Designed miniproteins, single chains. Designs and how they scored, part 16

Each design is a single chain, and the fold is of that chain. pLDDT is the mean over its residues in the fold that is shown.

## One batch from the design tools (miniprotein)

Design m529
Fold by ESMFold2-Fast:
Order: C-alpha cells, then structure tokens, then sequence
Structure m529 (fold): chain A 107 residues (1-107)
C-alpha cells in the first residue's frame, strides 16, 4: 500500500541520517558501507513507488533523481571520495524528504 511505502521511506531516511552522522564522526570504511547499503535500499523503494504511481510526473522525477544520486554515492564510495559521498548522500536525503511529502499529499 502507499502508506506502507511512506512508512518504509521514513524509516530508511532516519536510518540513513543516523548512519551519515556516525560516518562523519568515525570516517571509517565500515560506516561508509552501511551508508551505501541504506542508500541502495532507498533506491529500491523509490523504484517501487515509481511503479505504483506511473502517472505522477513529480513522483517519477523524484524517483529518477534518487536513483541517480544513489549511483553517485556508490561511485564516490568506490573512488574513496569521502566528500562526494557525504554531498550526494545529503542531497539524496533531501530528495527522499520531497518524495515523502508528495506521497503524503496523495494519501
């Protein structure tokens, strides 16, 4: 259901914010891997949202931007680009918040 997708996005956003703060404190590869894992889960849920709402242009655009940012986070991780990983993850959180707001308007 749409309400279940909203709840999953909210939970993943909170987990990502916590993981990102831990990464800023530790700067460890293990904490960067946790960020990447949560970002990948968010990208999957955004794709599910896009499939559920094929006619909503704003949802389609936000899901596409989240997918692109998730790929940028992965590339930054693989290139050991810590600053890029932080920047793209923070931008992804902003797009997830916009997606949640849009979905709540539709629910």
Amino acid sequence: SLEELIERLKELRERLEEALERLKETKSKEDAEEVLKIVSEISTVADEVAEALPDDKEVQELAREIHRLAQEVKDAFLNEDYDGLLEYTERLIEKVEELIERLEELA
Scores: mean pLDDT 90

Design m530
Fold by ESMFold2-Fast:
Structure m530 (fold): chain A 71 residues (1-71)
Amino acid sequence: AAQHQADLDRLDEISREVAERYAPEFARLRAETAGLPPQERVDRIADASLPAVRETNARIAEWDAEQAKAA
């Protein structure tokens, strides 16, 4: 169905936009954590990913709300 593909394309767009927005932050973290033990580096990157996850979820919720208004 065309709607299913459009939904997947929209989720993909949101993920790409969030990734691009946070790319400089993750590049900075990779540089700052390069000398740290692997576990500590993983923990710091995981913690820093929470704002990006929250933004992705918020954008999906906004999209769902817009679809509900259009119905």
Scores: mean pLDDT 77

Design m531
Fold by ESMFold2-Fast:
Structure m531 (fold): chain A 113 residues (1-113)
Amino acid sequence: SEEEREKARELVRKLLETLRKGMNEIVDAIYNNNASKEDVIKLLQKTIDELNKLREEARSLGLEEVARLADFAIDGLNKIIELVKKGASKEEILQALNDLYREFLERADELLS
């Protein structure tokens, strides 16, 4: 229905905003606040928790493609947590975040088309 399509658009926008805000907080923490590995992991986990809430909302509305988009972002952030745990450089973490956001944006654009 048109209402389901509008709800899908609203949730995709919220997913994009959540991921963008989380990435900005992580980048700021790393480059401007010299954040510890533990602090960076906490910010990544916070973003994952927010994305999980949106995924559950999408599932409750039967919006399976939106839920899968959220799962893609969650999986990507979990892989970045593993990079942080392995002692990846600030540049490697930034590159991984940028790559994740670019791929997520492409998938979101396809879903909204």
Scores: mean pLDDT 90

Design m532
Fold by ESMFold2-Fast:
Structure m532 (fold): chain A 59 residues (1-59)
Amino acid sequence: AIKEIENALKALGYADVKIVEQYPGVLVTINGVSVGTFNPNNVDNTVAEVKKNYEELTK
Protein backbone atom coordinates (compact mmCIF):
# COMPACT_ATOMS: atom_id res chain seq x y z
CA ALA A 1 0.00 0.00 0.00
CA ILE A 2 1.03 3.64 -0.52
CA LYS A 3 1.55 4.38 3.18
CA GLU A 4 3.83 1.34 3.62
CA ILE A 5 6.02 2.50 0.71
CA GLU A 6 6.15 6.05 2.13
CA ASN A 7 7.06 4.81 5.63
CA ALA A 8 9.76 2.45 4.29
CA LEU A 9 11.37 5.24 2.22
CA LYS A 10 11.32 7.61 5.21
CA ALA A 11 12.95 4.88 7.33
CA LEU A 12 15.77 4.81 4.73
CA GLY A 13 16.35 8.55 5.29
CA TYR A 14 14.22 10.13 2.54
CA ALA A 15 12.29 12.77 4.49
CA ASP A 16 10.60 14.54 1.51
CA VAL A 17 8.54 11.74 -0.08
CA LYS A 18 5.33 12.35 -2.06
CA ILE A 19 3.28 9.51 -3.55
CA VAL A 20 0.32 10.15 -5.88
CA GLU A 21 -2.04 7.51 -7.29
CA GLN A 22 -1.76 7.22 -11.09
CA TYR A 23 -3.85 4.15 -11.95
CA PRO A 24 -2.76 1.40 -12.30
CA GLY A 25 0.35 2.46 -10.31
CA VAL A 26 1.68 5.23 -8.06
CA LEU A 27 3.94 8.16 -8.92
CA VAL A 28 6.80 8.58 -6.42
CA THR A 29 8.56 11.94 -5.97
CA ILE A 30 11.54 12.45 -3.60
CA ASN A 31 12.94 15.95 -2.86
CA GLY A 32 11.01 17.29 -5.88
CA VAL A 33 12.52 14.67 -8.22
CA SER A 34 9.98 12.49 -10.08
CA VAL A 35 11.42 8.96 -9.66
CA GLY A 36 8.77 7.14 -11.71
CA THR A 37 5.56 5.12 -11.54
CA PHE A 38 5.57 1.87 -9.53
CA ASN A 39 3.33 -1.05 -8.50
CA PRO A 40 1.74 -0.33 -5.06
CA ASN A 41 0.96 -4.06 -4.52
CA ASN A 42 4.65 -5.06 -4.20
CA VAL A 43 5.96 -2.83 -1.40
CA ASP A 44 9.45 -4.38 -0.95
CA ASN A 45 10.25 -4.44 -4.68
CA THR A 46 8.88 -0.91 -5.19
CA VAL A 47 10.92 0.51 -2.26
CA ALA A 48 14.11 -1.10 -3.65
CA GLU A 49 13.45 0.22 -7.18
CA VAL A 50 12.58 3.74 -5.95
CA LYS A 51 15.83 3.88 -3.93
CA LYS A 52 17.91 2.63 -6.90
CA ASN A 53 16.27 5.00 -9.41
CA TYR A 54 16.49 8.04 -7.10
CA GLU A 55 20.21 7.46 -6.41
CA GLU A 56 20.88 7.10 -10.18
CA LEU A 57 18.98 10.36 -10.90
CA THR A 58 20.78 12.31 -8.12
CA LYS A 59 24.38 11.11 -8.61
Scores: mean pLDDT 79

Design m533
Fold by ESMFold2-Fast:
Structure m533 (fold): chain A 60 residues (1-60)
Amino acid sequence: MKELREEQLKLQEETIKKIDEVMAQAKKEGASREEIMERISKINLETQKKLQELRKKAKE
């Protein structure tokens, strides 16, 4: 149980950190929420790929 949970948290933390940086930069540029979402989406996709692998294995 802890193994899967720890890996999920690790991926989530990494994603949050990158998203936070993107949001800070976009905020300074005055980008719209849509633009911010698009940038964040790319970061989320990479994290989700790894997260999905973990979930798939757990659920099968």
Scores: mean pLDDT 74

Design m534
Fold by ESMFold2-Fast:
Structure m534 (fold): chain A 95 residues (1-95)
Amino acid sequence: MMSVEELLDLVRKNAEIAKRNGTHGSHLVLQSQVYTLVEHAARHLSDEERRRLAEELVRLMEEAGVDVAGFAQSLYDNSDDPRVREMARYMLEVA
């Protein structure tokens, strides 16, 4: 399985693409990769690590011009995993 670190590297690369291109499609790709990383983090990371990751993901998404509040609200409303909802709540607090 891909590590959280490998997934974070993919998110960083897609954030650079989204920032450069500024297209709706590039923003959707970034959001999809962030979603995948959040789900993996919920399974493998501690509470403190998930909080730090959520803060970094907000920064990357904001720098790329993505609607972080809308994304995080969607995660909170649509996830059945309480750890995913917790990360979404942290994102909403920081955004």
Scores: mean pLDDT 83

Design m535
Fold by ESMFold2-Fast:
Structure m535 (fold): chain A 88 residues (1-88)
Amino acid sequence: MKRDEELIDIVAKALLPYLDEDTVTRLRNGGLLAVKQGVDIVGVLAAMVVQTLDESGKSLEEVFEALRKAGLPESLVTEIGRRVRELL
């Protein structure tokens, strides 16, 4: 649980330059609630990325680079990317 909360926080901070503060807060709170309800962490993080792409108009590559710079493991960024492409 703590690890999932830390991952959601890292992603929310990485997305802050592309979204307004209220949207980031809503995504973070929604992600935390989804994890508590049994949604897998990768699905939650992928949904946060999809929302960012929809609202910001930024490319997948730019958002994934922001996640890498924020310190997400490459294996996790790859798995998030797979789920994001399934949701688009």
Scores: mean pLDDT 80

Design m536
Fold by ESMFold2-Fast:
Structure m536 (fold): chain A 71 residues (1-71)
Amino acid sequence: AEREAAIKYTAAQVGAVGVEVDRELGQLTPEDIRAVAELYKEAAEASQRAGDVETAERMRKLHEEYEKLAA
């Protein structure tokens, strides 16, 4: 559970960095932003299963922020 949460969290963070890089290069698409939103949702679910409620809430907020950014 904790290992899965760590892997999902890392994937979401790497995705967020990729979005930042693509934004600076003028290559960012709404689909790229939605992909990162989905990674944060998966990270929130994995953290919730691991019992890390604080990280799960943080990841849920980032999911919501990225979904709004993609709209």
Scores: mean pLDDT 80

Design m537
Fold by ESMFold2-Fast:
Structure m537 (fold): chain A 91 residues (1-91)
Amino acid sequence: KLEEARKLLEKLEELKNDESKADEIVELGKEIVRLAAELAEEDPEAALELLERAIEALSEAIEATKDFEKQIDLSVMLIAAASLKASIESR
């Protein structure tokens, strides 16, 4: 799962400044958060590293988009990633 999550994260980082890819970024974000949640049980350090990078990339994607509906979808993913990160850090 870690290698899969890393590949998805690399793709998200490649697309983060392309407004036309906002929908794809949302789907990548969903999968990364899901995989990070699974990884957090066995390797919380790796999960935190993935979430930190995903949060940064999602923040940049939000800044790059002008479509308010897509900004909402990206913001939901950012909140999900940040919430999971906070939960892992509180352990």
Scores: mean pLDDT 82

Design m538
Fold by ESMFold2-Fast:
Structure m538 (fold): chain A 90 residues (1-90)
Amino acid sequence: DQVAEKQRALDQAQVYGGLAIQGGQELAKLYKKYGSDEKAEEALRKRDEAQKLLQEALNGDLETAQKKREQLQKIADELIQEGKEIYEKL
């Protein structure tokens, strides 16, 4: 059922999108606090990309929603990994 598949893709896009947006913003604050302006700017770029990808998922067809969900999950995973690496250095 393509309607059910699209709803699942949109629900997942919202979850991963939220994680990527919040993760990028929180990492940017942390990097700014510890003096890594370049990494803070990179985290904000990932946040902005996640915002755009989420909007594209919400406005797209099934194929678009699935593709943007996968991209949002990748950004969220990358930001979670960066967060872990920062904690290892503290």
Scores: mean pLDDT 85

Design m539
Fold by ESMFold2-Fast:
Structure m539 (fold): chain A 74 residues (1-74)
Amino acid sequence: KDKAIAQIEAEFKSSGLDVVDVRERDGDLYFVAKSAKDNYFLVQAELHDNGFYTIKEVRYFPSEAAARAAMRAK
């Protein structure tokens, strides 16, 4: 899990998104990611056994607090 999370965080960073929080729930990974323009996103990803992942949902939030609250509600 830790290796897969680190790889996904590196991929997000290469795309201009800094991961500020990560949670695992029911086999899915949830990321709060920040863009260079201070836009926040909650990304839901399904991690597959082969180490690949599928992005299931991306939601925009105007603040880190709002994105973190949405992650906790899932």
Scores: mean pLDDT 77

Design m540
Fold by ESMFold2-Fast:
Structure m540 (fold): chain A 68 residues (1-68)
Amino acid sequence: SRDELVARARELVREAWELIKTATPEQRKELIDAMRAINEALHNDAPISELEETLRKAEEVLKKVREK
C-alpha cells in the first residue's frame, strides 16, 4: 500500500541522515541525492510504481555506503 511505502520512505531518510554523520563527501552527496529523490516523489504524489522504484534505488545507495 502507499502508506507502507511512505513509512518505508521515512525510515530510509532517517537511516540516510545517520549515515551522513560518518560518510565521506562523495557518499554524503549520494545520500543527499537519494533523500531528494524520495522527498520529490512524496511531494509530487508520485504513482506507487514510481515511489517503489525510487525507494529501491535509495536502498541500493544506503547498502553501498554501508559496505564501503
Scores: mean pLDDT 84

Design m541
Fold by ESMFold2-Fast:
Structure m541 (fold): chain A 77 residues (1-77)
Amino acid sequence: SAALKEELEEGLKKNKELLEKVKELLPSLSEEEQERVLEKMRRMREEAEAAARDPSLPPAVREMARELAEALREALE
């Protein structure tokens, strides 16, 4: 549905904006805090990558998961 597509696109946009903000904040955090944030981001990436490859999910959801996984991969550089 159009409403679901709009919600998925808005959610992806907000997640990308959050990742940008987290990336900017990382250098101001302690080493221990940075490690915790990076570990959570790595787990989110793994979950998004798994969702992108899940044939039981609708194609639109898999595509959004793929884009989120790519954004997380870039943010982890």
Scores: mean pLDDT 78

Design m542
Fold by ESMFold2-Fast:
Structure m542 (fold): chain A 94 residues (1-94)
Amino acid sequence: SYKDKALEALEEGRAEAEKLADSGTARALAWMLDEAIRAVEEAQSKEELIKVLEGLIAGLKNLAAEADRRGDAGSRAVAERLIERVEELLKEVK
């Protein structure tokens, strides 16, 4: 299911975030992914799933910009890879 694909992508992203050096942006990324995982699990419709994924993309873009400003290349790279993966999934769901 698309929900299972979303959870797999987010759980893999969370594992990548956990490997990052401790920073404010790395902690924010981990927290954002934990919230997104919960929101995906709670989504009861395709429309709710789409809204969760679109919100996550917006949040990840803001986080990637913040990581760039702070010189946190690791957090930026993880956020950018997740944006690409979630955007591809979102094209399949729509």
Scores: mean pLDDT 88

Design m543
Fold by ESMFold2-Fast:
Structure m543 (fold): chain A 86 residues (1-86)
Amino acid sequence: MFEIKTQEDEDKLAQQILDTVRKALEEILNSDIPKEEKKKQLEELYRLVMEAIDRLLSEGKLTPEQAQRLRDEVEKLYEEALKKIE
């Protein structure tokens, strides 16, 4: 049986993903590893998150519009993290 998702339910999932990404970025930035290794871990995290968003979209847990918004926010967080390690 199909169920109509509310925008609020989709926003909650997006917020949970963003909070998880923020926490992971903070852990990488606060780790006692070389700057170049931090950059590599940030790149790997970015790729994994993008793949997760695509999967959630394919499972119908995110709308195309919500998935695009989430991708934009994740890219912004990634760019901000890169600036912190300069």
Scores: mean pLDDT 77

Design m544
Fold by ESMFold2-Fast:
Structure m544 (fold): chain A 105 residues (1-105)
Amino acid sequence: MEEYAEKAGEYAEEGGRKHGGEGASQAGNSAGEGAEKGGGKDNIKSQMGGGVGATAAGMGSASGGVENSALGAKLGGYAAAKGAAEGGGEKGAKGAAEGAERGAE
């Protein structure tokens, strides 16, 4: 589970560096969608984790620059995977990481 949280943060950070705040937000939102798919349709904690991830990415972007967007995205992706793990366990966390990877593309 911890490895999926780290990977979700890493993929979200890549999205933030590659596409700025928009990429960070896409990675965070896709992590939330992946968490829901992996953890189950009514997994509110996975959905909340995704929302927190998107918010953190947005706040990092608002602080200015690619570096801040990347940091916000990394923290957001990690938080999304952690939330997913609480509701959906390993499957939720894995889904969040896979979602973040897709969003970073």
Scores: mean pLDDT 62

Design m545
Fold by ESMFold2-Fast:
Structure m545 (fold): chain A 94 residues (1-94)
Amino acid sequence: MAVEEEVERELEEVGEEILKTNPNASEDEVLEYLLAHSSPVAAEILERHVKALNELKEQSKSLDKSSYEELAREKQAEVERFREELLRRAAEER
């Protein structure tokens, strides 16, 4: 629990810092900054989320809307499972 709240707060703080210094930063620039300046746990969660979104975007080019929605739901569930497992391990190591 504490680790999950700390990870979310860290990502918000780091994201706010980049946007204060570069308010026109692209999503890719914000993401790169987050990955470079976040804790290993936060960075790993974010990287997994980005990979899932990129895979979904590539596959969306050949899918109808219904199939896309099902795949998006499945990818979101995979990312959430990974996030929960990683946060659980981090909490256990404290």
Scores: mean pLDDT 68

Design m546
Fold by ESMFold2-Fast:
Structure m546 (fold): chain A 93 residues (1-93)
Amino acid sequence: MEELKEKLEEQVEKTVKDQKSILDKQINDLIKQGKIDDAIKLVDQTKSGVQTLLDKSKQQLEKDPNNLLAKSTIELSEKLLPYLDKKLEELKK
């Protein structure tokens, strides 16, 4: 049980770092091409997807408070959403 929880926490941190890296690369590539509107759309769509995942995971946690996957998904989503909000503000200026 503890080993699984530790692995899930490590996977969340790795996934957050990897997703930020991938998004930064995609955003920078779009900016270099002059496609700022496409970069804004990418961030907005990603934010909507993360929000949907967060909402579903909260519903699963309400049904089973011990659902470790739902807890990990909530943590991942809550770490990504502030990053996406900041990127969206930067791109809209």
Scores: mean pLDDT 83

Design m547
Fold by ESMFold2-Fast:
Structure m547 (fold): chain A 65 residues (1-65)
Amino acid sequence: GPREKERRELAERRAEAIMAAIESGDEVTVRVAARDLGISVEELKRMSKEEIAERIYELLEEEGL
């Protein structure tokens, strides 16, 4: 439904921002993102954009967004 589409779009935008932070060396943003996703910075840096988006989507669904 519309909420699932909005949730997917939000997850994809968040994943793109995290990938940009990793590429630019924004260690503060990367640390915060890893903590929020419940994973290590090392794990986050090994993930694809698609894997990051899927993890964010799952968390947003758990929060009822």
Scores: mean pLDDT 83

Design m548
Fold by ESMFold2-Fast:
Structure m548 (fold): chain A 73 residues (1-73)
Amino acid sequence: PGGVYRLINSGNFSDSQREVLLRVIDNGGGVDDLYEVLDVLNNPNATDEQLEEISKKFNIPLSLLRKAWKEAQ
């Protein structure tokens, strides 16, 4: 757990992206889920449907996911 949190905090992420990644881990997500979420957040062609799926899976506010996606562009 500490190693994953350290990588999230040391990575080149916005504050909203770090909050999303921390919530993924805190809500039962693993390393594979972090990669999947990052792939969506870093994809300029990501759909609202993809963000809604992440929101439902990890109980993260859709508004926070949209902010993190926008700040990744």
Scores: mean pLDDT 79

Design m549
Fold by ESMFold2-Fast:
Structure m549 (fold): chain A 107 residues (1-107)
Amino acid sequence: EEEAVEYFNKAVSYALKAVRGDIEALPKAAEYAKKAMDIDPFLGYLAARQVLDAAVETAKKSPEAAEAAIKNLRDLLDYARSGGLKQVADDAEKALKEVEKIYEELK
């Protein structure tokens, strides 16, 4: 499970970079969360939760950040639905609705 832990740590690291203003880090955070989930579904779920929280926080910074967060959340939602990951899909859908509201308020 060392590989899953490494992917988890990378997902969290990129999620933190996104919150700090590096919007382009969001897709990388999601990529590593997916990689963790392919190896360890539980650790992957925890990584996905960090990405979802980071996407919502990043979205508050600007309309551009909110658009990037929406795209990232839709990709993660599609991945979760395709993989039958209901909890991740439900959490991603809730985060997406929150970010869409943030986007409308920032326009």
Scores: mean pLDDT 86

Design m550
Fold by ESMFold2-Fast:
Structure m550 (fold): chain A 69 residues (1-69)
Amino acid sequence: SSLEKESQELRKFAPYSPPKVQQLLLQHSDALSNGDLDKAKELDEQLKSMLPDILSAVAKQLIEVGDSI
């Protein structure tokens, strides 16, 4: 399922995301695990709207962490 794969990928980056984004990612994963497809779809649309900012922030954090170690 595309939703399952998307949730899995986003969760890999959750530790590097801002707290608000981490909460949305966890809520999305919970909605999928509970079978609440309507809520999962709403959260998915919100996350998709924020994806460019999320991915940019995550990529920057991953680069900075790698450079700091």
Scores: mean pLDDT 67

Design m551
Fold by ESMFold2-Fast:
Structure m551 (fold): chain A 130 residues (1-130)
Amino acid sequence: LPEFTVRRGTVDDVPAVVDLRLELLESKGVKPGVSRETEIKVLTSLVENNEITILLALEGDEIVGAAVTRLEGDTLVVEDLAVREEYRGKGVGRLLMEEIRRLARELGASRIRIVSYDEEGKRTVTVIDL
């Protein structure tokens, strides 16, 4: 198995994160509500205003997965958790979840709420108490 690492994302990573989110949505048959350019602008603003924390999974310098997180009161909300198709089933999602749990504890969150889409494109919510 390839060796993966995790780091926090910056504004320079936003285009790659948006591309991963779009790949995830396409895989679930979900149409994006806005253009790629609009998503980049919105996500960049949220990172610059310290409203979100991006976690990136890497193989060397290649971004292979990402999670977009926001602290809402006592809950760390994971708005997207995306892994590149060719890296699925290789432990990348598990590694990102371990780092999400560490971030939640670091921020003093008492729970994690994961927002995702099922195979039919329906929005799903999973809650994990810490």
Scores: mean pLDDT 83

Design m552
Fold by ESMFold2-Fast:
Structure m552 (fold): chain A 75 residues (1-75)
Amino acid sequence: SMLSEDEKRLLKGLYEFYSSELAETSHYRIIIPSSLRGKRSEELEEFVRSFFEDRKIEPTEELVEEAIEFLVSLP
């Protein structure tokens, strides 16, 4: 696995937050709709790419796919 324990913890926390019913005051109420939880989507892919870019890591397709599979496998 290329994901560290810290990255997994952060990804899980952020994914749970953004896929929850918690409203944001921005133009988007939910970043990842609950109907898309456990499913691959363009929103989820953009979310993981932004996560890696924030870490100054070039998001390879392999890294992005691993992160997506990790997140969609969460209960």
Scores: mean pLDDT 69

Design m553
Fold by ESMFold2-Fast:
Order: structure tokens, then C-alpha cells, then sequence
Structure m553 (fold): chain A 81 residues (1-81)
């Protein structure tokens, strides 16, 4: 759980910071690509956790979904400017 929480928090913070700093669409696409790879890893970890502890795994999956939403929102915001 802690590893998934750290990955999700890091991705959300990076996405928000990039938007706040006015990152261009190309830079944001690079960040989104990296973030999607980390999200895929975090999702796999969350599902492995769900097999051992369904409640912890479910919480981890929710965090992964939040991180994925933050990345897509940031990418859309960068493209809109």
C-alpha cells in the first residue's frame, strides 16, 4: 500500500506542478507517458495487494484511479492554453 500511495502522490504532485509552471503540451505529453508507465506498475501492485488484502487493494486501486485522472486533467489543461 505505501508504495502505491507514494507513486500516486508523486504523480499527482508532478502533474499539478507542471500545470502551475505553465508546461507546454510537448513537455506534458512526456510527463504523461512516464506517469502512465508508473500508473500501470502501481495498478499491478494494487491488484497483487488485493489478492492478499482485499480492503487495502481496493484503497490502492482508488489512489491509482485518482493519479490517472490527475494526469489526464493536467494534459487537457496544458493543451487548452
Amino acid sequence: LAEVEAIAAGIIAAARSAVALGADPESMEGLAKFAREQIARARALARALEAEDPEAGRRALALVDQAEAAVEEALAAARAR
Scores: mean pLDDT 79

Design m554
Fold by ESMFold2-Fast:
Structure m554 (fold): chain A 59 residues (1-59)
Amino acid sequence: SDRERALAGLAKAAESGAAAGAAFAGVTLYGVQPDPARVQRLLDAGAGAEELEAYGRAA
C-alpha cells in the first residue's frame, strides 16, 4: 500500500540519517505540505520513522 511504502521510506531515512528532503517526501505522501524546517529539526533531534509518520498524519 502507499502508506506501507511511505513508512518504509521514512524508516530508511531515519536509519541512514538521510537528508530532510527524503523525510519530507515521505511525509508529503500523507497529503500535506510539511514544513521542511520542522522535518529537519525532527531529524536533528533523532526522530525516527514513527515520529515523522505521526507528524505527517497530524498535519
Scores: mean pLDDT 56

Design m555
Fold by ESMFold2-Fast:
Structure m555 (fold): chain A 65 residues (1-65)
Amino acid sequence: MTVGGGKVDGKYFIATSENGEVTVTEAKDEAEMREAQRRGEEALGEAAPVANEVTRGLAQVVLAS
């Protein structure tokens, strides 16, 4: 299930959650990231902004590695 998306250093990322495991994947473009954020909002409601911030944090760690 797609739970969020975020932008870091000009790159776009998507977060997907399955059975408590979160995977962050680079999106092809801003439109794909925004679609992921929309899907996360539908799935999580009020928690969607937090999921988007977590996605950005995880993406920043991946880029720093």
Scores: mean pLDDT 80

Design m556
Fold by ESMFold2-Fast:
Formats: C-alpha cells, structure tokens, sequence
Structure m556 (fold): chain A 66 residues (1-66)
C-alpha cells in the first residue's frame, strides 16, 4: 500500500489559502493548494486531494499552521 506523508502550511498573505507538500513511499512528490476557512478543513481537503491523486493510499498530514 502506498503511504503519503504530507505537511500543510498557510500561504503567506492569505487567511484562507493553504499549501501542502507530500512524498509517497514510492518517491512520488505531491503538492497543491486548498482554500478553506479553517486549518482543520484545509487538512481534510488536502487529504481528499491526495487520496484522489493516489487512490488506496494511506495519507498522513502534519498541520504546520498550528
């Protein structure tokens, strides 16, 4: 099973835009941005985006905005 470890950060100058960067256990790199009113919702959206990019993967996201 593919494992993806990602971190979530707030984009400087924005209260609602978050960037995420992740690496799969196969060495594949993932990155993107999500818009959400809270960091918790941003984590959920980033996880959903990563699960769509790598179906069946185990996704772990570390919130660096806390």
Amino acid sequence: MLKVDAVLRRVPGSETTYAFEGVGSDGTKYSGTVTAPTAEEAVAKAKEALEKAAPGSEVTITDQTA
Scores: mean pLDDT 79

Design m557
Fold by ESMFold2-Fast:
Structure m557 (fold): chain A 86 residues (1-86)
Amino acid sequence: MSEEERRRQEEKEVEEFRKRMREASKLADEAIEESGVEGLRKLAEEYKKKGDEKMANLLYSFAGAEEGLEIMKETSEKIAKKSEEK
């Protein structure tokens, strides 16, 4: 490719990534609201089956982050309760 075509390709890839991140975030929020983390994982698997590995990986990442937040919240609540028992 020409250098000009290569620059346009790189810019396009960055824009596509940002757009995909926004789409994945919206889909993750909707899936979690409707079916929780399990629904989000099923949605990720559907995108993987369709061959959209980039979207599937983003959705899996959001599912993992949501689970991590839930675990951290549960741990924090247990620590707070134990502190109140003194």
Scores: mean pLDDT 73

Design m558
Fold by ESMFold2-Fast:
Structure m558 (fold): chain A 90 residues (1-90)
Amino acid sequence: MAEEERRRRIEEARRRVEAALAAFGTGDATPEQRQALYDAILEAAAVDRELGEEALETLRRHRVPLPPGFEERLEEVARRAEEERRRREE
């Protein structure tokens, strides 16, 4: 896959996380908005492991509580996505 295409997907994932975090930052975040933020971070991890880890660190900085097993789920999503990408390259 072209390097430009991968960079574009990473940028799109980053923008989704930023948008979800901005919505959460209003202080009156609903359970649905919190779930959307978690989903955006998992999607980011599927695109790029470092992006997912960076987004997770952002949650910690904003003192957002993590659901049980979220870190393990993020690692699993990143691993599966890396395996899927490797299969497509081969």
Scores: mean pLDDT 75

Design m559
Fold by ESMFold2-Fast:
Structure m559 (fold): chain A 89 residues (1-89)
Amino acid sequence: ELKEKALEYLDKLRELAEKTPASGAVNGFVDAAKKALESGDYEGAIQAVRAATDIAVESARKEGNEDLAEEIRQYGDEAIKYFEELKKK
């Protein structure tokens, strides 16, 4: 199921961001990505995931947690790649 897999990527990004002070901001962008996905706006979903990922990565780095920052970046990149594949059909 396309939506189920996309939601899984978003949920994993949210879970990682909960380990940072940016969890509230990331939750907002994840919700925006879910809404964009629901309306078939994959470009909007990609932009929202990118914003969520960048904020979470910056927050983790400010805490000195480079390992967490790298993990968040990898999940965000995987989510973006998945949404790009959904656009290609």
Scores: mean pLDDT 81

Design m560
Fold by ESMFold2-Fast:
Structure m560 (fold): chain A 66 residues (1-66)
Amino acid sequence: MEPIYISVVDEEGNVVKYNLTEMTKEEIEELVENLLKAYEKGSGPLSDEEVEKLRELLTKYLESLV
């Protein structure tokens, strides 16, 4: 399976890279939830549209991986 990486900017401005192929489905779901929670608190520089695209991309990728 092709390795899948996602890079996100945390509330401190650090770029954090996650390897989705090394994570369980539960861990990926938790990551998405945490990113959405950080956005709700206004901690991140991301726009509403960018956060929604990120969530949809991760969800679609999980579905495609099975």
Scores: mean pLDDT 64

Design m561
Fold by ESMFold2-Fast:
Structure m561 (fold): chain A 73 residues (1-73)
Amino acid sequence: SKKEAEELFKEGVRLFAEGRLEEAVEKFDQTIKLDPEYSAAWRAKGEALQRLGRDDEAERLFKKAEEIEKKKA
């Protein structure tokens, strides 16, 4: 559900703020699995991967977030 996706996203943001980057990625992945159109989760996962030094993977996720956002405009 949308509410469940929002709750998982908020948990991911909290974990990211705590520096628990791998756990944050898992929560953002769960958000994306429930709502693949949740562009903020794609972007946030990219930011977490960038902090982990996984820049190529992060770039792909940022592009995916942008594609989703453009389809809604």
Scores: mean pLDDT 87

Design m562
Fold by ESMFold2-Fast:
Structure m562 (fold): chain A 81 residues (1-81)
Amino acid sequence: MPSYAEQAIARLERGRAQVLAWMEENQAPEELKAEVEAVFDAARAALRAATSREQVDAIMAETERRLKELLARASAVQHAR
């Protein structure tokens, strides 16, 4: 359902703003910021193509998994300072 996908996209945009704020606060490398942006861009494109709640939920779950992996990498790099 497009409305459900649009709600997921709005949630994704909010998450993007939050992650960018976290990266700025934690001095994450620009390269990781680019990877995070790519993850959000890919998720947004997939959500635009999704027409069912099941597809939307799967995309959101994969997006969260990828973001957690990238944030863990950012944390490890920050500790190396």
Scores: mean pLDDT 78

